Designed miniproteins, single chains, continued (4). Designs and how they scored, part 36

Each design is a single chain, and the fold is of that chain. pLDDT is the mean over its residues in the fold that is shown.

## One batch from the design tools (miniprotein)

Design m13229
Fold by ESMFold2-Fast:
Structure m13229 (fold): chain A 65 residues (1-65)
Amino acid sequence: DEVRELVAKLKPDFILVEPSLAAELADLPVPVIPVREEDFAAFTEGTEVLATVEVNGKKVLFVRR
């Protein structure tokens, strides 16, 4: 699973996902924050985006403070 591999590799402080994906990723060892894609910029302000991947046509952002 690409998302789990990136969590293990990048050690993000949190990930941003569309609400429809949040339940599928709830078992990850990192906070999963359900946010609409248009609001991602507000949640990444003052942070570093380590990676962006697409899962089922929706973006997942790996973020470090």
Scores: mean pLDDT 79

Design m13230
Fold by ESMFold2-Fast:
Structure m13230 (fold): chain A 105 residues (1-105)
Amino acid sequence: SFSEGSLAAFEEALERALARHPELREHVEKIQNGEELSEEEAREVLAALSVAFLELALGLDLSGEPAEVRIERTEHALRAARKLLAGEELSPEEREVAEKVLAYL
């Protein structure tokens, strides 16, 4: 079931994403109004939200990092979370990242 904690996490990530990418506000308003986004608009919103969720989950600030670094950090964290859920062997670093990401969601 959808929890109040999940809604709060989404709202905080959305606020953070829009603070960095004000241009995405129109795309977010379309979603809130039940309108369809283009594939490009949807990818831009998902990328910004994914980075924001990662930062909140890990207590990081990636605003000073290049886009490639933000993407690499996000992909690493998601890979660690997938490994944990699949019951795969994790390094101590991967386990810490995965546990923080899953606990935040």
Scores: mean pLDDT 76

Design m13231
Fold by ESMFold2-Fast:
Order: structure tokens, then sequence, then C-alpha cells
Structure m13231 (fold): chain A 85 residues (1-85)
């Protein structure tokens, strides 16, 4: 399966540091992307939301974030992933 998402990185004051689109990525590619950004920005946790904001879930690890991204795609959602410093 292929995964697409919007990645947003927010600082502790809610200022957007980065917004980037990823399309048609494998699970392994998504995991690598999230691991790289977690290290670069010292991300403490992720929130994963559906594009309509009806679903909001928190992930403290990259593995948990990837699991939630997969679950949202299975439900037909393109998730928004926000990394928080």
Amino acid sequence: MKYSLTLIIQDENGITLLQEEFEDKSEEEIKKILEEYRKKYNIKYFTITSEDFSIIKKAKTVEEAVKIIKELHEKGYKPIVTGWR
C-alpha cells in the first residue's frame, strides 16, 4: 500500500516551522521521513489528524505514528501529521 500525508512541524508556541506534502510513499519511506524530522527538530510527539479533523490521535514514537497513519488510510483518510517540539 502507498501512503500520502501532510507533515507540519510546530514549535512550543504553535508557530509553524515546516509544512511539506508527501505522496505515494511506502511504509518504510514514511518511517524514515518521520525519524529524520524527529531528530532534526527534536520532536517530542506527533498528532495525527484526519483531513476533516474528525479524528485526532497522539503518538509518542515514530512506530506509533506510522501505525495511526496506516489506520487512517485504511479508513479512507489522508492524514495530517503534526510534529511538536
Scores: mean pLDDT 85

Design m13232
Fold by ESMFold2-Fast:
Structure m13232 (fold): chain A 86 residues (1-86)
Amino acid sequence: MKTALELAIEYELKNVFGISLEEARAMTPEELAEKMTENLLKGYEAGDPRAKEALKAFGVTPEDREALLERMRRVAENVLAALEKL
């Protein structure tokens, strides 16, 4: 049985970042951060409103890939730590 937190993480990973929960669990924090960064920027370039809203929520601009990657490293570490705890 998935917890409400696992379901929320699964939903955001799939719908914002295009990553399955199982793919995320198989990655290191660095691998997950890199994939989240690339997929979010691709979504933004494609005009995806979810990608635009996520960038705004993270307080980063699509022009500053290094700042976005650093933010995604923190997010990936927190996501994987939460999944390990569940």
Scores: mean pLDDT 78

Design m13233
Fold by ESMFold2-Fast:
Structure m13233 (fold): chain A 86 residues (1-86)
Amino acid sequence: MLSEEEYQALKERLKEAVKFHAEAIKAGDEEARARALQLIRDIIEYISKNLPKSEALKLMDEALELAKKLGDKELAAMIEKMKEEI
C-alpha cells in the first residue's frame, strides 16, 4: 500500500509528465517527446503494479482528461489503450 505522500507524489509526477509531453509536441522536439512518453509509461506501469485497479484507473483517468484538455490527442488515445491493459 502506498502512503498518502507517495500517492500525491505519483499523481503530481504523472501530471507534470503529461504537460511535458504536450509541450514537446508543440516545440517539435522529438527527443523530449520520446522521453516524456517513456516517463508516462514508467509511471503508469508503477501505479498498475502498486495500486488497486480502481485507484490506478482513477489516476489514469485524471491524466487522460489533462491530455484531452491540452489537445494531446495521441497521448489521450495511448492512455486509453494502457487503461485496457490493467
Scores: mean pLDDT 83

Design m13234
Fold by ESMFold2-Fast:
Structure m13234 (fold): chain A 75 residues (1-75)
Amino acid sequence: GEEEAKERGQKNMRVVAAAREGSFDGPEAMREAARKKGEELGLDDATVDAVVAAVQQQVALLKERGEDPSPPAPV
C-alpha cells in the first residue's frame, strides 16, 4: 500500500540525488551515476531513464532561468 509507494519514492529520490551529484561532472557522469544507483536499488531501466530525463530537464530549466537576468527596475 502506502508503505511500498513510499519505499519506491525513497529509491527514486536516491537515484535523483546520485544524478544531481553526477551532473556537476557533466551529462555522461550524471547518467552513469543514476544507472549505477538504480542497479544497486533494483530499479527498472525505464524508471532510471525517466529520473535521468526529469533531472536533466530540471537542471536545464534552472540554467535557462538563471541566464535570464531580471530587467532592472527604472529608478
Scores: mean pLDDT 70

Design m13235
Fold by ESMFold2-Fast:
Structure m13235 (fold): chain A 61 residues (1-61)
Amino acid sequence: GKVEKDGVEMSFLKPGDYPMSSLRVDFSGSSGVFMITTYNGTVIAVGSTNDRSKIVPFLKE
């Protein structure tokens, strides 16, 4: 599903409950595009933001 919050837009490609410790955030491109992947390299979400600091609240720092 799609989530939009605090200038971050994210689409989940593979819905499910994933341990945070098994997730990796990779930034690609110059425009703040990012991917969330599992430790085995499966992409579970993609999104974009103009402010990378806004992604941290989604991951719970």
Scores: mean pLDDT 65

Design m13236
Fold by ESMFold2-Fast:
Structure m13236 (fold): chain A 80 residues (1-80)
Amino acid sequence: MLTPQQQFDVLQTLLTGQIIDYSTDSSLSTEERRKLIIDRLDETIARYQELLATETLSPEDRQRVQQQIQDNQDLRKQLE
């Protein structure tokens, strides 16, 4: 099983990869790309919030997860 630290790192890597894939897919319209990126951000934010609620994290790791939630929320707002 993945540790909370490993879960965070995997989620961040997957999010970055998905955003790049959607951004470079020429078959997607601008509107379709926007919706797919927003959906990925919403899913990732929910998973980070679950980590904060259910897992015991160090203060440093907790702050890092909270910062990523904020950064992802800010990015989401820019895409609306």
Scores: mean pLDDT 78

Design m13237
Fold by ESMFold2-Fast:
Structure m13237 (fold): chain A 67 residues (1-67)
Amino acid sequence: VDDEISRLFDLTVEYTRKGKEAKEKGDEKSAEKYYEKAIEYGKRAADLLSRRSGRPVEVDEEGIRKA
């Protein structure tokens, strides 16, 4: 197990949840910022996975924004 990749996945999930919570409160601006952070952490995790597997790994950015 790669602790760095695991940590980045946990952060991706956490910020996606915060974005959804902000959106439910009607704070679209904060929701967008949280989703952007979730995407950033997800891309970092995907980059590390890509380097280990030798294949490009992509993040579902739309899925995060629509959560």
Scores: mean pLDDT 76

Design m13238
Fold by ESMFold2-Fast:
Structure m13238 (fold): chain A 87 residues (1-87)
Amino acid sequence: MKIEAARIGNTLLLKATGLTREQAEELLRYLTSLAPGLVIAIREGNELEAVVSGLTDEQFREALRFVASLADGEVTIDEEKGTLKAE
């Protein structure tokens, strides 16, 4: 599984590959629960891309930690920059 996430303003961009169906469903439920704004998610095979807007700084940190918890390998998080990479 590989996950990359980045913050742009108040928007979270997420790309994940090799998620199980259960992991993808859990992630989408979590992101939808955070969003007072817009959530757009596109799934193509075993790839998932999501855009989540309207997040607070605390919600960004919580979202990155949640995404990290789904990774089976090493995770690098820069909470100040709002970036995450998981392998």
Scores: mean pLDDT 71

Design m13239
Fold by ESMFold2-Fast:
Structure m13239 (fold): chain A 61 residues (1-61)
Amino acid sequence: SAAEAVGKAVSELMDELGPDAPGEKVAEAMRKGGASDEVVEAAASGKNGAEAVGNATEAAR
């Protein structure tokens, strides 16, 4: 599923940059994973990786 592909891309980014990664980097990883524009925009609004993942999870519902 798209959510699984997005989750994998974000996991790989977090392994590289850690949970303090900028939201824009998380948004790029989600776009690479096949996330919709809405999910990517939600992630990009996060101040850090944890917020970006939370925002994207809500948008993906």
Scores: mean pLDDT 74

Design m13240
Fold by ESMFold2-Fast:
Structure m13240 (fold): chain A 107 residues (1-107)
Amino acid sequence: SALLEEAALRLGALQERIQAMIDKVEAGEKPSDEEIEEIERLLREFVELFLKVASPEAAKRLEELHEEMLKNLEKIKESTDLEEILKQLREIGRLADEMGRLLVAEM
């Protein structure tokens, strides 16, 4: 499916941005608001594309994962503690990996 392939590309870009942000925080730098907004944009684009083709069961799980990732992104925006930010980013990475497994199961 062309839509699943497009969703996979957005998910790959999302995973790369998450890893880059983890690397930046491990180097002692706080993520910028623009970098967080880019992750939120890629996440929205991925979810919108995947929901168009997902089974009802996959759609429900995707919406749960999306809500959880948005909550973790909000915690990053509100935190000045690099250890807390890193913890939230690693959790977001795990959720993105679960989204990837869900996507592959629908292919």
Scores: mean pLDDT 89

Design m13241
Fold by ESMFold2-Fast:
Order: structure tokens, then sequence, then C-alpha cells
Structure m13241 (fold): chain A 88 residues (1-88)
């Protein structure tokens, strides 16, 4: 799934940004993401620039992205149920 792959890349970039104290990993990732995740990444950059504690912003978005990834990966059946389950 492109969504799962893009969310994984976003998580990796957020972790690197936190470790290095730099938005460069996010800025370099943006052109490779889906348009929706590009918009989210740009919002994260804007929030980082305008927040009094930029590290807290990155930590919160990282936590949200990791929780989303878990939901997408832990409930493949719930995702498949929305697309209609096979008859059995």
Amino acid sequence: SRLIEDVQRLIEALKEALEKGSLKPLEELIPTLSPHLQAIAKEIIEAFKNHKDPKAVLEEYLKQAEELLKLLQEDPEGFAAQERAPVS
C-alpha cells in the first residue's frame, strides 16, 4: 500500500529530524510523498517554525503517525472488511 509506505517514510523522516534537530529530512522527503501527505508534512514544517517548543511538535506528530501506521498494519481485516470480505 502506497499509504503505508508513505507513512513509514514520514515516520523515518520525523525520527531523523528529532535526532538531528533539523527539518531537512522532512523537506527532502516532501517531493516523494503522496499529495495528501505532502500537505501534512508542510503543515508540520510550518508548526515547527511557529511553535515555542519545536521538538514537542515533532514528537507529537511522530506519535500520531506511528499510531496511524499501527492501525493500518494491525487491522488489515478491518481495512479489508470496508472493501468487502471474501465469502467464507
Scores: mean pLDDT 73

Design m13242
Fold by ESMFold2-Fast:
Structure m13242 (fold): chain A 82 residues (1-82)
Amino acid sequence: SIIDKAYPYFEALVEALKAKDEEAAKKAFEALLETIPEELRVDVLATLIKTEPDEENRELIKEFLEKLNDELSKKILEKIKE
């Protein structure tokens, strides 16, 4: 599963955000994107965020995407609301 392949990088992103390590968070996010085909990135990332059991972790990721403020991040944030 692409989700299973992506999950370690999603975990790395969460841990970097909790540590307030902006450089590590960016690297983890880039690696996460590289594991996911471009056409699936919005759906896979929205699924990973929605299925994250820790509400605080979900909020950290949402804040990270809001700060990036790029087209992909905006689409992911919209998909999470569905």
Scores: mean pLDDT 86

Design m13243
Fold by ESMFold2-Fast:
Structure m13243 (fold): chain A 87 residues (1-87)
Amino acid sequence: MKSIFFDNTSEEDMLEFVETLSRVLGFDAEIEPAVPGEVTTVTFRRDPARWTPANDEALAAMLPLIEERGGGLGPDTLFLRFRTRPP
């Protein structure tokens, strides 16, 4: 399995993707500071008070991609790893 969800990406592309996922999944995202060429972990946390069946369906639709790309899924958390391009 791949251990990096997105590799060789820009910081801007990573942030745009994280913002889109937070909106679609209804998660709050915590981003570790990005260091070019190093792995950055983004943690998405479920807020049960904000969750809808549509958010569960969106997460389930992502599960095969998470398995393929080495993301971590817990009951209330999703961990995705990114590697940004060196400058």
Scores: mean pLDDT 69

Design m13244
Fold by ESMFold2-Fast:
Structure m13244 (fold): chain A 67 residues (1-67)
Amino acid sequence: MRLSEEELTKAIYLVHLATLRAAAKSAGNDELAKVYEEGIDKVLQAKSPEEIKKIYEETLKKADELE
């Protein structure tokens, strides 16, 4: 079975965001967990690899702002 570039990119970034969300929840940081959860929702609805990468970068920037 062959994954498209979009499907492969989506899978990689979803795994990364899900890992970060789980870590944030384990640390008790609900605000940070919510930022990653919103990023996951946006990645799931994205239709291009470029859009997925942009969402990931924007999600990480929002996470950094929640210090």
Scores: mean pLDDT 81

Design m13245
Fold by ESMFold2-Fast:
Structure m13245 (fold): chain A 68 residues (1-68)
Amino acid sequence: MISDEAIEDIIRQFEEIAKTLDPETKKKMLELIEEIKRRKAAGDRDGALEVIKEANQLYVDHVVKQKA
């Protein structure tokens, strides 16, 4: 069970990470962040968590390709 506060912290972390990404990956990350915010605002916590998983996978894939 994840709190709304934890989802907000995750959004903040993804926003900071997005600023360090290349323009194409950044655009995709920002779109996913916006979808997380939209679902959270609608009270759809499960839907927000699914998009968080997608955003995390995008970041992991990018980091692996970028030498980390």
Scores: mean pLDDT 80

Design m13246
Fold by ESMFold2-Fast:
Structure m13246 (fold): chain A 61 residues (1-61)
Amino acid sequence: MIEEKLRELDLTGDGLINGGQLAAAAREVLGEEGAAKVGAAVRKLGKSTLSIEEAVKVIEA
């Protein structure tokens, strides 16, 4: 479910998700607290974009 949502948000089709798209998907699936945790994890990684596989791992952690 999460991977499918992330692929839907990848409007450019390049297989990359930015932190805002990941936070939006996490908010829908995990709620606002989960979205905040995912946002903090993305900031800690220092990346502006993640692959879909990396994004799924961040949400699952």
Scores: mean pLDDT 71

Design m13247
Fold by ESMFold2-Fast:
Structure m13247 (fold): chain A 102 residues (1-102)
Amino acid sequence: MEIVERAEEIREESIRRMREAAERGDYEGAYRAGVEGLKRMQELAPELVLFFIGLILRLIGEYLDGLLRIREGVDPLEVARELAEFGIELLEEALERIKELL
């Protein structure tokens, strides 16, 4: 289905951007890539808006937790990598939900 193909493309692009940002220690870049990916996938399935709001709120929570850890002296590169892996899991959940809908 075309919608699933578009969701897969958005997932792949978002994962790549998050990993590239994390590799550079760009914590904000990794976060923005994840949020943008989830928003773009949500536009493909408007009926799942509340589900996607839930995913975005989970990503925001992880971002805020990581930000506090960086302020306490944890390695920003490690925290960025953890945020990217968390965001990848959310994008995978989003793709599975879209597939279930269709």
Scores: mean pLDDT 88

Design m13248
Fold by ESMFold2-Fast:
Structure m13248 (fold): chain A 78 residues (1-78)
Amino acid sequence: SDIDQVIQQLEQALQAAKNGDADSVQQIAEQTKQQFPQLEDASSAMQMAAKYLKNGDTEKAVTLLEQTIEALRRRQEG
């Protein structure tokens, strides 16, 4: 499903965020926005996470991405 693919992209963004790689998070966000415009909340969360990383706030970036993944998983399950 589209949600499954977006969760996979969010998990890739989460790994990049844990490595402090804001550029990779931003690139994944742009790809997600283009492929899944209907799931704009996910791409917007990734863009915000990239901004947190650029400001040195890795903990906020990681927390935001983890919360976004959990929200989509709950939406997928019911």
Scores: mean pLDDT 86

Design m13249
Fold by ESMFold2-Fast:
Structure m13249 (fold): chain A 83 residues (1-83)
Amino acid sequence: MKEDAKNILENAKKAAELGLQRVPELSKEDVERMIKAAEKAAEKGDVDLAYKINQLMLQAFREAKRDPEKARELIDEAEKLVA
């Protein structure tokens, strides 16, 4: 509906920061890279990109408890989408 890409990504950024506290299997640097990817997407104002990054972030947090390497791959994908 009527939401800015920035608002969607600010919510994603907060979720990533909470994930840093709740998912110790991910390194602090990996979570910060995800946050920066969300900020880059906000700068572009691309709502579809913001949604994709949010989905990758949620998948990364779910995978981190079972397979931290898979979670890092998802973070790398998010960075590539905003590059």
Scores: mean pLDDT 70

Design m13250
Fold by ESMFold2-Fast:
Structure m13250 (fold): chain A 87 residues (1-87)
Amino acid sequence: MEDYAKALRLLSEEILKVAPNDKKAQEFAKILDEVAERIENGELTLEDLKEAYKKITGEDPPEFESREEALDYLIKKAVEKLNELKK
């Protein structure tokens, strides 16, 4: 779980570096940092991850079987968004 928090914070930093003046990118980075903070504090729930997914994608979350599965999906979406912002 600690490695997921580090990955999310690194993605947040890179998003802000690539798009420092983009308000949507800033909101996205903030969501990733909030999830990372909840991991670090041992407070992360599957519900938190479903909410983060909805905020980032605008879509209903798929049926996640674990927090780890939901985190893998969230990281994938964060990487996709980062690659979109680099264009």
Scores: mean pLDDT 80

Design m13251
Fold by ESMFold2-Fast:
Formats: sequence, C-alpha cells, structure tokens
Structure m13251 (fold): chain A 68 residues (1-68)
Amino acid sequence: PVVLTPESRYTARVLRAIGLALDGKLEEARKILEEAYKEGLMSEEEYETALREVEETYENSEELREKG
C-alpha cells in the first residue's frame, strides 16, 4: 500500500495538469492547479511554478502539432 502524503497528492495534481496541457486542454489544466492551491496542497511559489510549466508544455506541444 502506498501512503498518500500531501506531497504525493501535489505531484499527482501537477502530473494530471501537465497531461491535460499536452492534450491541448490548458483551461482544465489551470483549473486543476488552482483547485490544488485552494485546497492547500501547494504553496504560492509551487503554484506559480506549476502554472508556468503547464503553460510552457501547452505552448511547446501546440508548436510540435503544427510542425508534425
């Protein structure tokens, strides 16, 4: 059995948001991060970092789709 810590929950939410961004669902990805922040699963700094990562992932995946 895996012990679900706040850290594990935070990581799971960030990975889910990145996955949504890769699928072109930036709005849903941002919402997942906002909900995690409001639930206290991440600090303001972690939230800002995750938002940047999600937005960069979305932008990079969109460019790759255009060129592929």
Scores: mean pLDDT 74

Design m13252
Fold by ESMFold2-Fast:
Structure m13252 (fold): chain A 91 residues (1-91)
Amino acid sequence: VSKVKLHLNEAKTELAKGNLKSAIQHIEKAVDELKKLDTTKYKSLEKKCGGYLSLAKTFITYGKSQEEKDFAKLSLQKAIDCLQKEVDELL
Protein backbone atom coordinates (compact mmCIF):
# COMPACT_ATOMS: atom_id res chain seq x y z
CA VAL A 1 0.00 0.00 0.00
CA SER A 2 2.84 2.42 0.88
CA LYS A 3 4.45 1.90 -2.58
CA VAL A 4 1.08 2.46 -4.32
CA LYS A 5 0.65 5.77 -2.43
CA LEU A 6 4.24 6.80 -3.21
CA HIS A 7 3.76 6.25 -6.96
CA LEU A 8 0.37 8.04 -6.96
CA ASN A 9 1.94 11.06 -5.21
CA GLU A 10 4.79 11.05 -7.77
CA ALA A 11 2.18 10.89 -10.58
CA LYS A 12 0.35 13.91 -9.08
CA THR A 13 3.64 15.86 -8.88
CA GLU A 14 4.59 15.04 -12.50
CA LEU A 15 1.08 15.88 -13.75
CA ALA A 16 1.27 19.28 -11.96
CA LYS A 17 4.61 19.91 -13.76
CA GLY A 18 3.06 18.96 -17.14
CA ASN A 19 5.20 15.80 -17.48
CA LEU A 20 2.39 13.62 -18.84
CA LYS A 21 4.53 10.61 -19.89
CA SER A 22 6.24 10.53 -16.47
CA ALA A 23 2.83 10.78 -14.75
CA ILE A 24 1.64 7.75 -16.79
CA GLN A 25 4.73 5.74 -15.77
CA HIS A 26 4.07 6.43 -12.07
CA ILE A 27 0.37 5.51 -12.44
CA GLU A 28 1.41 2.22 -14.12
CA LYS A 29 3.81 1.49 -11.21
CA ALA A 30 1.00 2.19 -8.71
CA VAL A 31 -1.34 -0.17 -10.62
CA ASP A 32 1.35 -2.91 -10.67
CA GLU A 33 1.87 -2.61 -6.88
CA LEU A 34 -1.93 -2.68 -6.32
CA LYS A 35 -2.22 -5.86 -8.44
CA LYS A 36 0.36 -7.54 -6.15
CA LEU A 37 -1.77 -6.67 -3.08
CA ASP A 38 -5.20 -7.83 -4.33
CA THR A 39 -5.77 -9.30 -7.81
CA THR A 40 -9.60 -9.33 -7.44
CA LYS A 41 -9.76 -5.63 -6.43
CA TYR A 42 -7.25 -4.83 -9.20
CA LYS A 43 -9.56 -6.40 -11.85
CA SER A 44 -12.53 -4.35 -10.60
CA LEU A 45 -10.36 -1.21 -10.52
CA GLU A 46 -8.97 -1.83 -14.04
CA LYS A 47 -12.55 -2.01 -15.36
CA LYS A 48 -13.53 1.22 -13.50
CA CYS A 49 -10.35 3.34 -13.82
CA GLY A 50 -8.38 1.74 -16.70
CA GLY A 51 -10.38 3.61 -19.34
CA TYR A 52 -9.05 6.97 -18.07
CA LEU A 53 -5.42 5.82 -18.34
CA SER A 54 -5.97 4.30 -21.81
CA LEU A 55 -7.64 7.52 -23.03
CA ALA A 56 -4.75 9.64 -21.68
CA LYS A 57 -2.16 7.39 -23.39
CA THR A 58 -4.04 7.71 -26.70
CA PHE A 59 -4.19 11.53 -26.54
CA ILE A 60 -0.48 11.77 -25.56
CA THR A 61 0.64 9.38 -28.35
CA TYR A 62 -1.62 10.62 -31.19
CA GLY A 63 -2.86 14.02 -30.00
CA LYS A 64 -1.58 17.02 -31.96
CA SER A 65 -3.68 19.86 -30.50
CA GLN A 66 -3.55 21.69 -27.16
CA GLU A 67 -7.17 20.58 -26.56
CA GLU A 68 -6.14 16.90 -26.85
CA LYS A 69 -3.23 17.52 -24.44
CA ASP A 70 -5.60 19.20 -21.95
CA PHE A 71 -7.98 16.22 -22.26
CA ALA A 72 -5.04 13.88 -21.53
CA LYS A 73 -4.29 15.88 -18.34
CA LEU A 74 -7.95 15.64 -17.26
CA SER A 75 -8.00 11.88 -17.96
CA LEU A 76 -4.80 11.36 -15.93
CA GLN A 77 -6.25 13.34 -13.01
CA LYS A 78 -9.38 11.15 -13.09
CA ALA A 79 -7.22 7.98 -13.18
CA ILE A 80 -5.19 9.18 -10.15
CA ASP A 81 -8.35 10.13 -8.20
CA CYS A 82 -9.96 6.76 -9.01
CA LEU A 83 -6.84 4.84 -7.88
CA GLN A 84 -6.42 6.97 -4.71
CA LYS A 85 -10.00 6.16 -3.63
CA GLU A 86 -9.33 2.40 -3.96
CA VAL A 87 -5.98 2.68 -2.11
CA ASP A 88 -7.68 4.54 0.77
CA GLU A 89 -10.17 1.63 1.04
CA LEU A 90 -7.25 -0.86 1.43
CA LEU A 91 -6.12 0.84 4.69
Scores: mean pLDDT 78

Design m13253
Fold by ESMFold2-Fast:
Structure m13253 (fold): chain A 82 residues (1-82)
Amino acid sequence: SFINDIKFIKRNSSSKEHFLSALYYLVKYFKTKDSIHANRLLGYLFLQAGKPVTKSQVINELKNLGLPDSLISDVENLINSY
């Protein structure tokens, strides 16, 4: 499930910044289906996060995907647990 994918990303993230960047590129991949965003996601899971991404940017991208508010709340709680 999508929430399990996000929990997997959190377990493999070295920091809150790493987690936010990985989430951002996961969402970009789901929006665009572009392999460039998938490759960046893999890079951020195993390497230092590139450009800083804010919680607000991640939450806005999740809202733009049309995800239910309950799922967005679950993701926000995972971000806030750092």
Scores: mean pLDDT 77

Design m13254
Fold by ESMFold2-Fast:
Structure m13254 (fold): chain A 72 residues (1-72)
Amino acid sequence: TAEAQAHAERGRELAAAGRLEEALEHYRKAFDLDPNLPGLAAEAFALGMRAAEAGDLVLAREAYQLSFEANR
């Protein structure tokens, strides 16, 4: 849906700005609106990698979990 796409795009903008927790929240909203949204699993995985590199293992785990769910 357009709303799911908008949340995914906002998540990408926030991730690029280093606002990783807010990025995950928008990716979760995108998933809730459209569980089959193309590319969401890859975006969530990339967010998890960035969070892990920053030392935020809780955020990394949550992002990886979303990636797994979005990839079914």
Scores: mean pLDDT 87

Design m13255
Fold by ESMFold2-Fast:
Structure m13255 (fold): chain A 68 residues (1-68)
Amino acid sequence: SLEEKIEEILKLQEELRKLRAEYLATGDPAAKERADEVGARIEELLASLSAEEQALAFQRLGEAQKAA
């Protein structure tokens, strides 16, 4: 469902942020590879949405950030 995809995207965005911070701190190429994989997965999920669903997803992701 759209809700499940939004939840997965939010979780992946947090993971991507953590991996990017790890790569900046350590220079570990494994952290960069994992970050690239997570980024690609986020792009894949967004690309799977219609234009209408993408608009709704961005709205809900924004609301989740405000609620945190």
Scores: mean pLDDT 80

Design m13256
Fold by ESMFold2-Fast:
Structure m13256 (fold): chain A 95 residues (1-95)
Amino acid sequence: AAEKGVEGSRKAAEGSLEAGKLGGRKGAESGTGGAISSIGGEFQAELSGTPEDSKKGAEGAARTAESAGERAGEKGKKAGEEGAKKAREGAEEAG
């Protein structure tokens, strides 16, 4: 369970970073913040033992990826949507 939570956070973080990279420098900075937030959220969820906290962290990462994509234009928008999808899928794997 705990190891699966860490894998979910990692997938969410990778999705956010990938979205940021495709969106350019501004997107990459936002994606990094989302990745850190997602990982932190999963560690907190492991401490509390609540699947809802894991899902909340992944939603935060997904929103960050979407926001980064929108700010980066058309290339970033598609990347942000894919990153958000990966973040949400990572949360389902974790919880």
Scores: mean pLDDT 59

Design m13257
Fold by ESMFold2-Fast:
Structure m13257 (fold): chain A 69 residues (1-69)
Amino acid sequence: EDLERAIEAIEAGNYKEAVEALGRGTRQAGLSLTDEQKLLVIKANKGTLSDEERQELIEKARELLEQAR
């Protein structure tokens, strides 16, 4: 449910919560973020995500959720 919480947090613009939930969810599932996904996370923390980058982060979080199942 941490990856689902991460997606909800991204959609709500709560990027700090989203980053923490992504880190917890991926660690529990034994998954690692790619360098591209890490860059999106850094941009989210800085509040510099474009709308397109935000959608990409949501899509990647959904992919991680499917892999964790």
Scores: mean pLDDT 75

Design m13258
Fold by ESMFold2-Fast:
Structure m13258 (fold): chain A 63 residues (1-63)
Amino acid sequence: FKLSEKEKKLYEELKKKVKTEEELAKVLEENNSTDMARAAAMVYGDLLKKEAEKIKEERKKAE
């Protein structure tokens, strides 16, 4: 999955502003463009990876 230069710029902006899925949902509600949707998909992938890492840390503490 590759982004255009414009989409990469949006991804960089979103990555700095968006820390949670709720914040990402708000951005998508305010912006209905294909470029924003593609940039948001990349940010969502980053959020899922961060959530998976958090779950692994929680399991390690439970041991």
Scores: mean pLDDT 74

Design m13259
Fold by ESMFold2-Fast:
Structure m13259 (fold): chain A 87 residues (1-87)
Amino acid sequence: VSLLDIQKELNDLGTEVTRLTMEMMETDPQMSQTGWKASSKISQALQHLSNGDVDLAIKYVESSIPYLKQVSEDLAKKAQEIVDKLK
């Protein structure tokens, strides 16, 4: 799998997390804050990956997983798959 393919998967994950978090802003404001924390970590991971810093990208995706587990188990699983592909 190419790094470009993984970068696309990580970008798609970030988009899904942001969309879900925005939907929760009206129904569950506390959970939306958790979603924004996950989104922030994913954005940092994307920045590091685009700069070729794979190790930092892995650390930021891994740091997002505990927040994602609270918001969406499916998105947490996608994040773990991305980590496994980057190792």
Scores: mean pLDDT 87

Design m13260
Fold by ESMFold2-Fast:
Structure m13260 (fold): chain A 72 residues (1-72)
Amino acid sequence: MYVTPQGNYVRDAVDHAMRELNKAFPNITPEQALAGHKAATDAAIDAANAGDLLNLSDRATEAGLKAVKEAQ
């Protein structure tokens, strides 16, 4: 119900990752975008749960880019 501080960090990291995905893949399909978003969200949540808040955006972006590339 309420946004936790960790939830804010995850959301910001995922938003950053999605902007980087759109820059790297301007013609991204909806299916690729969904795969990238899921991978970025999962990676950000995993990193936050591990206490790795400093690398959250980098981990989310890396996972998202990899997922989009593999979905091609």
Scores: mean pLDDT 77

Design m13261
Fold by ESMFold2-Fast:
Structure m13261 (fold): chain A 77 residues (1-77)
Amino acid sequence: MFRFAEGRMTLESGEEVVVVLELEEGVDKEEAEKLAEEYEKERKELEEKYGAVFPEEAKPDVEKGIAVVGVAARPLP
């Protein structure tokens, strides 16, 4: 089952964008661990560079097989 969670990020230009996180449930533990490491790296980079705010529900949970499988930014309407 896929879920989507939304955060916010401010670009260098001062523009606000919506960060869209794609979450998948039922992922194998090994794949979930790998995806959790990739997400944590990307999250830290976006937080440091753009002050990104990520929703709490978008956290990976390896034991439950919940992984963040995609991160995309889109402009606010």
Scores: mean pLDDT 68

Design m13262
Fold by ESMFold2-Fast:
Structure m13262 (fold): chain A 93 residues (1-93)
Amino acid sequence: SDKEKKINEAVGKMVKAAVDGGLGGSKEDMKKKLDEAGKELAKASGDEEKAKKWRDAALHAAESFRKHREEFEQGAQELAEAVLKVSDEIEKR
């Protein structure tokens, strides 16, 4: 029961770090928080290999989400710049 609570707390921290990292913040801060959660999970579970596998999976998922979000934001910026240019050209006739 106590061991299960510590495992659940570590998993919760890992999920939160991955979600928060995917949605914003610094990539370095995300990696640090995921590493800390992975170490807590290893200590709580006594299974360092499994904890590392979960940490690595969470990190890859977060990095993938972050990359797609950044690509979307870049595309949105390029579209906004294109619209502004067209508007300026129309005003100049």
Scores: mean pLDDT 79

Design m13263
Fold by ESMFold2-Fast:
Structure m13263 (fold): chain A 81 residues (1-81)
Amino acid sequence: GIAEGQKKLNLAYEYTLQAEELAQRGGSLEQIQELADQAKKYADEGVDLARKADSGGIASFFEKLAKGLKDHADEVVNKFK
């Protein structure tokens, strides 16, 4: 349902923050990439759950949030390549 989708988007956000923190501390690119990949996975799962609940404005809103989170995760990785 929508609550599960929100939980997945929150996990995506948390993994993105962990990737940023690790990058700032001079962690390995491989570990930063793994955290970014987890963020993207949870973002996609959140969208899928929203689509299953109803295709109305909620799914569209979650897609926009997920895109923002995935773009941010990519920026973290690309900045520290």
Scores: mean pLDDT 80

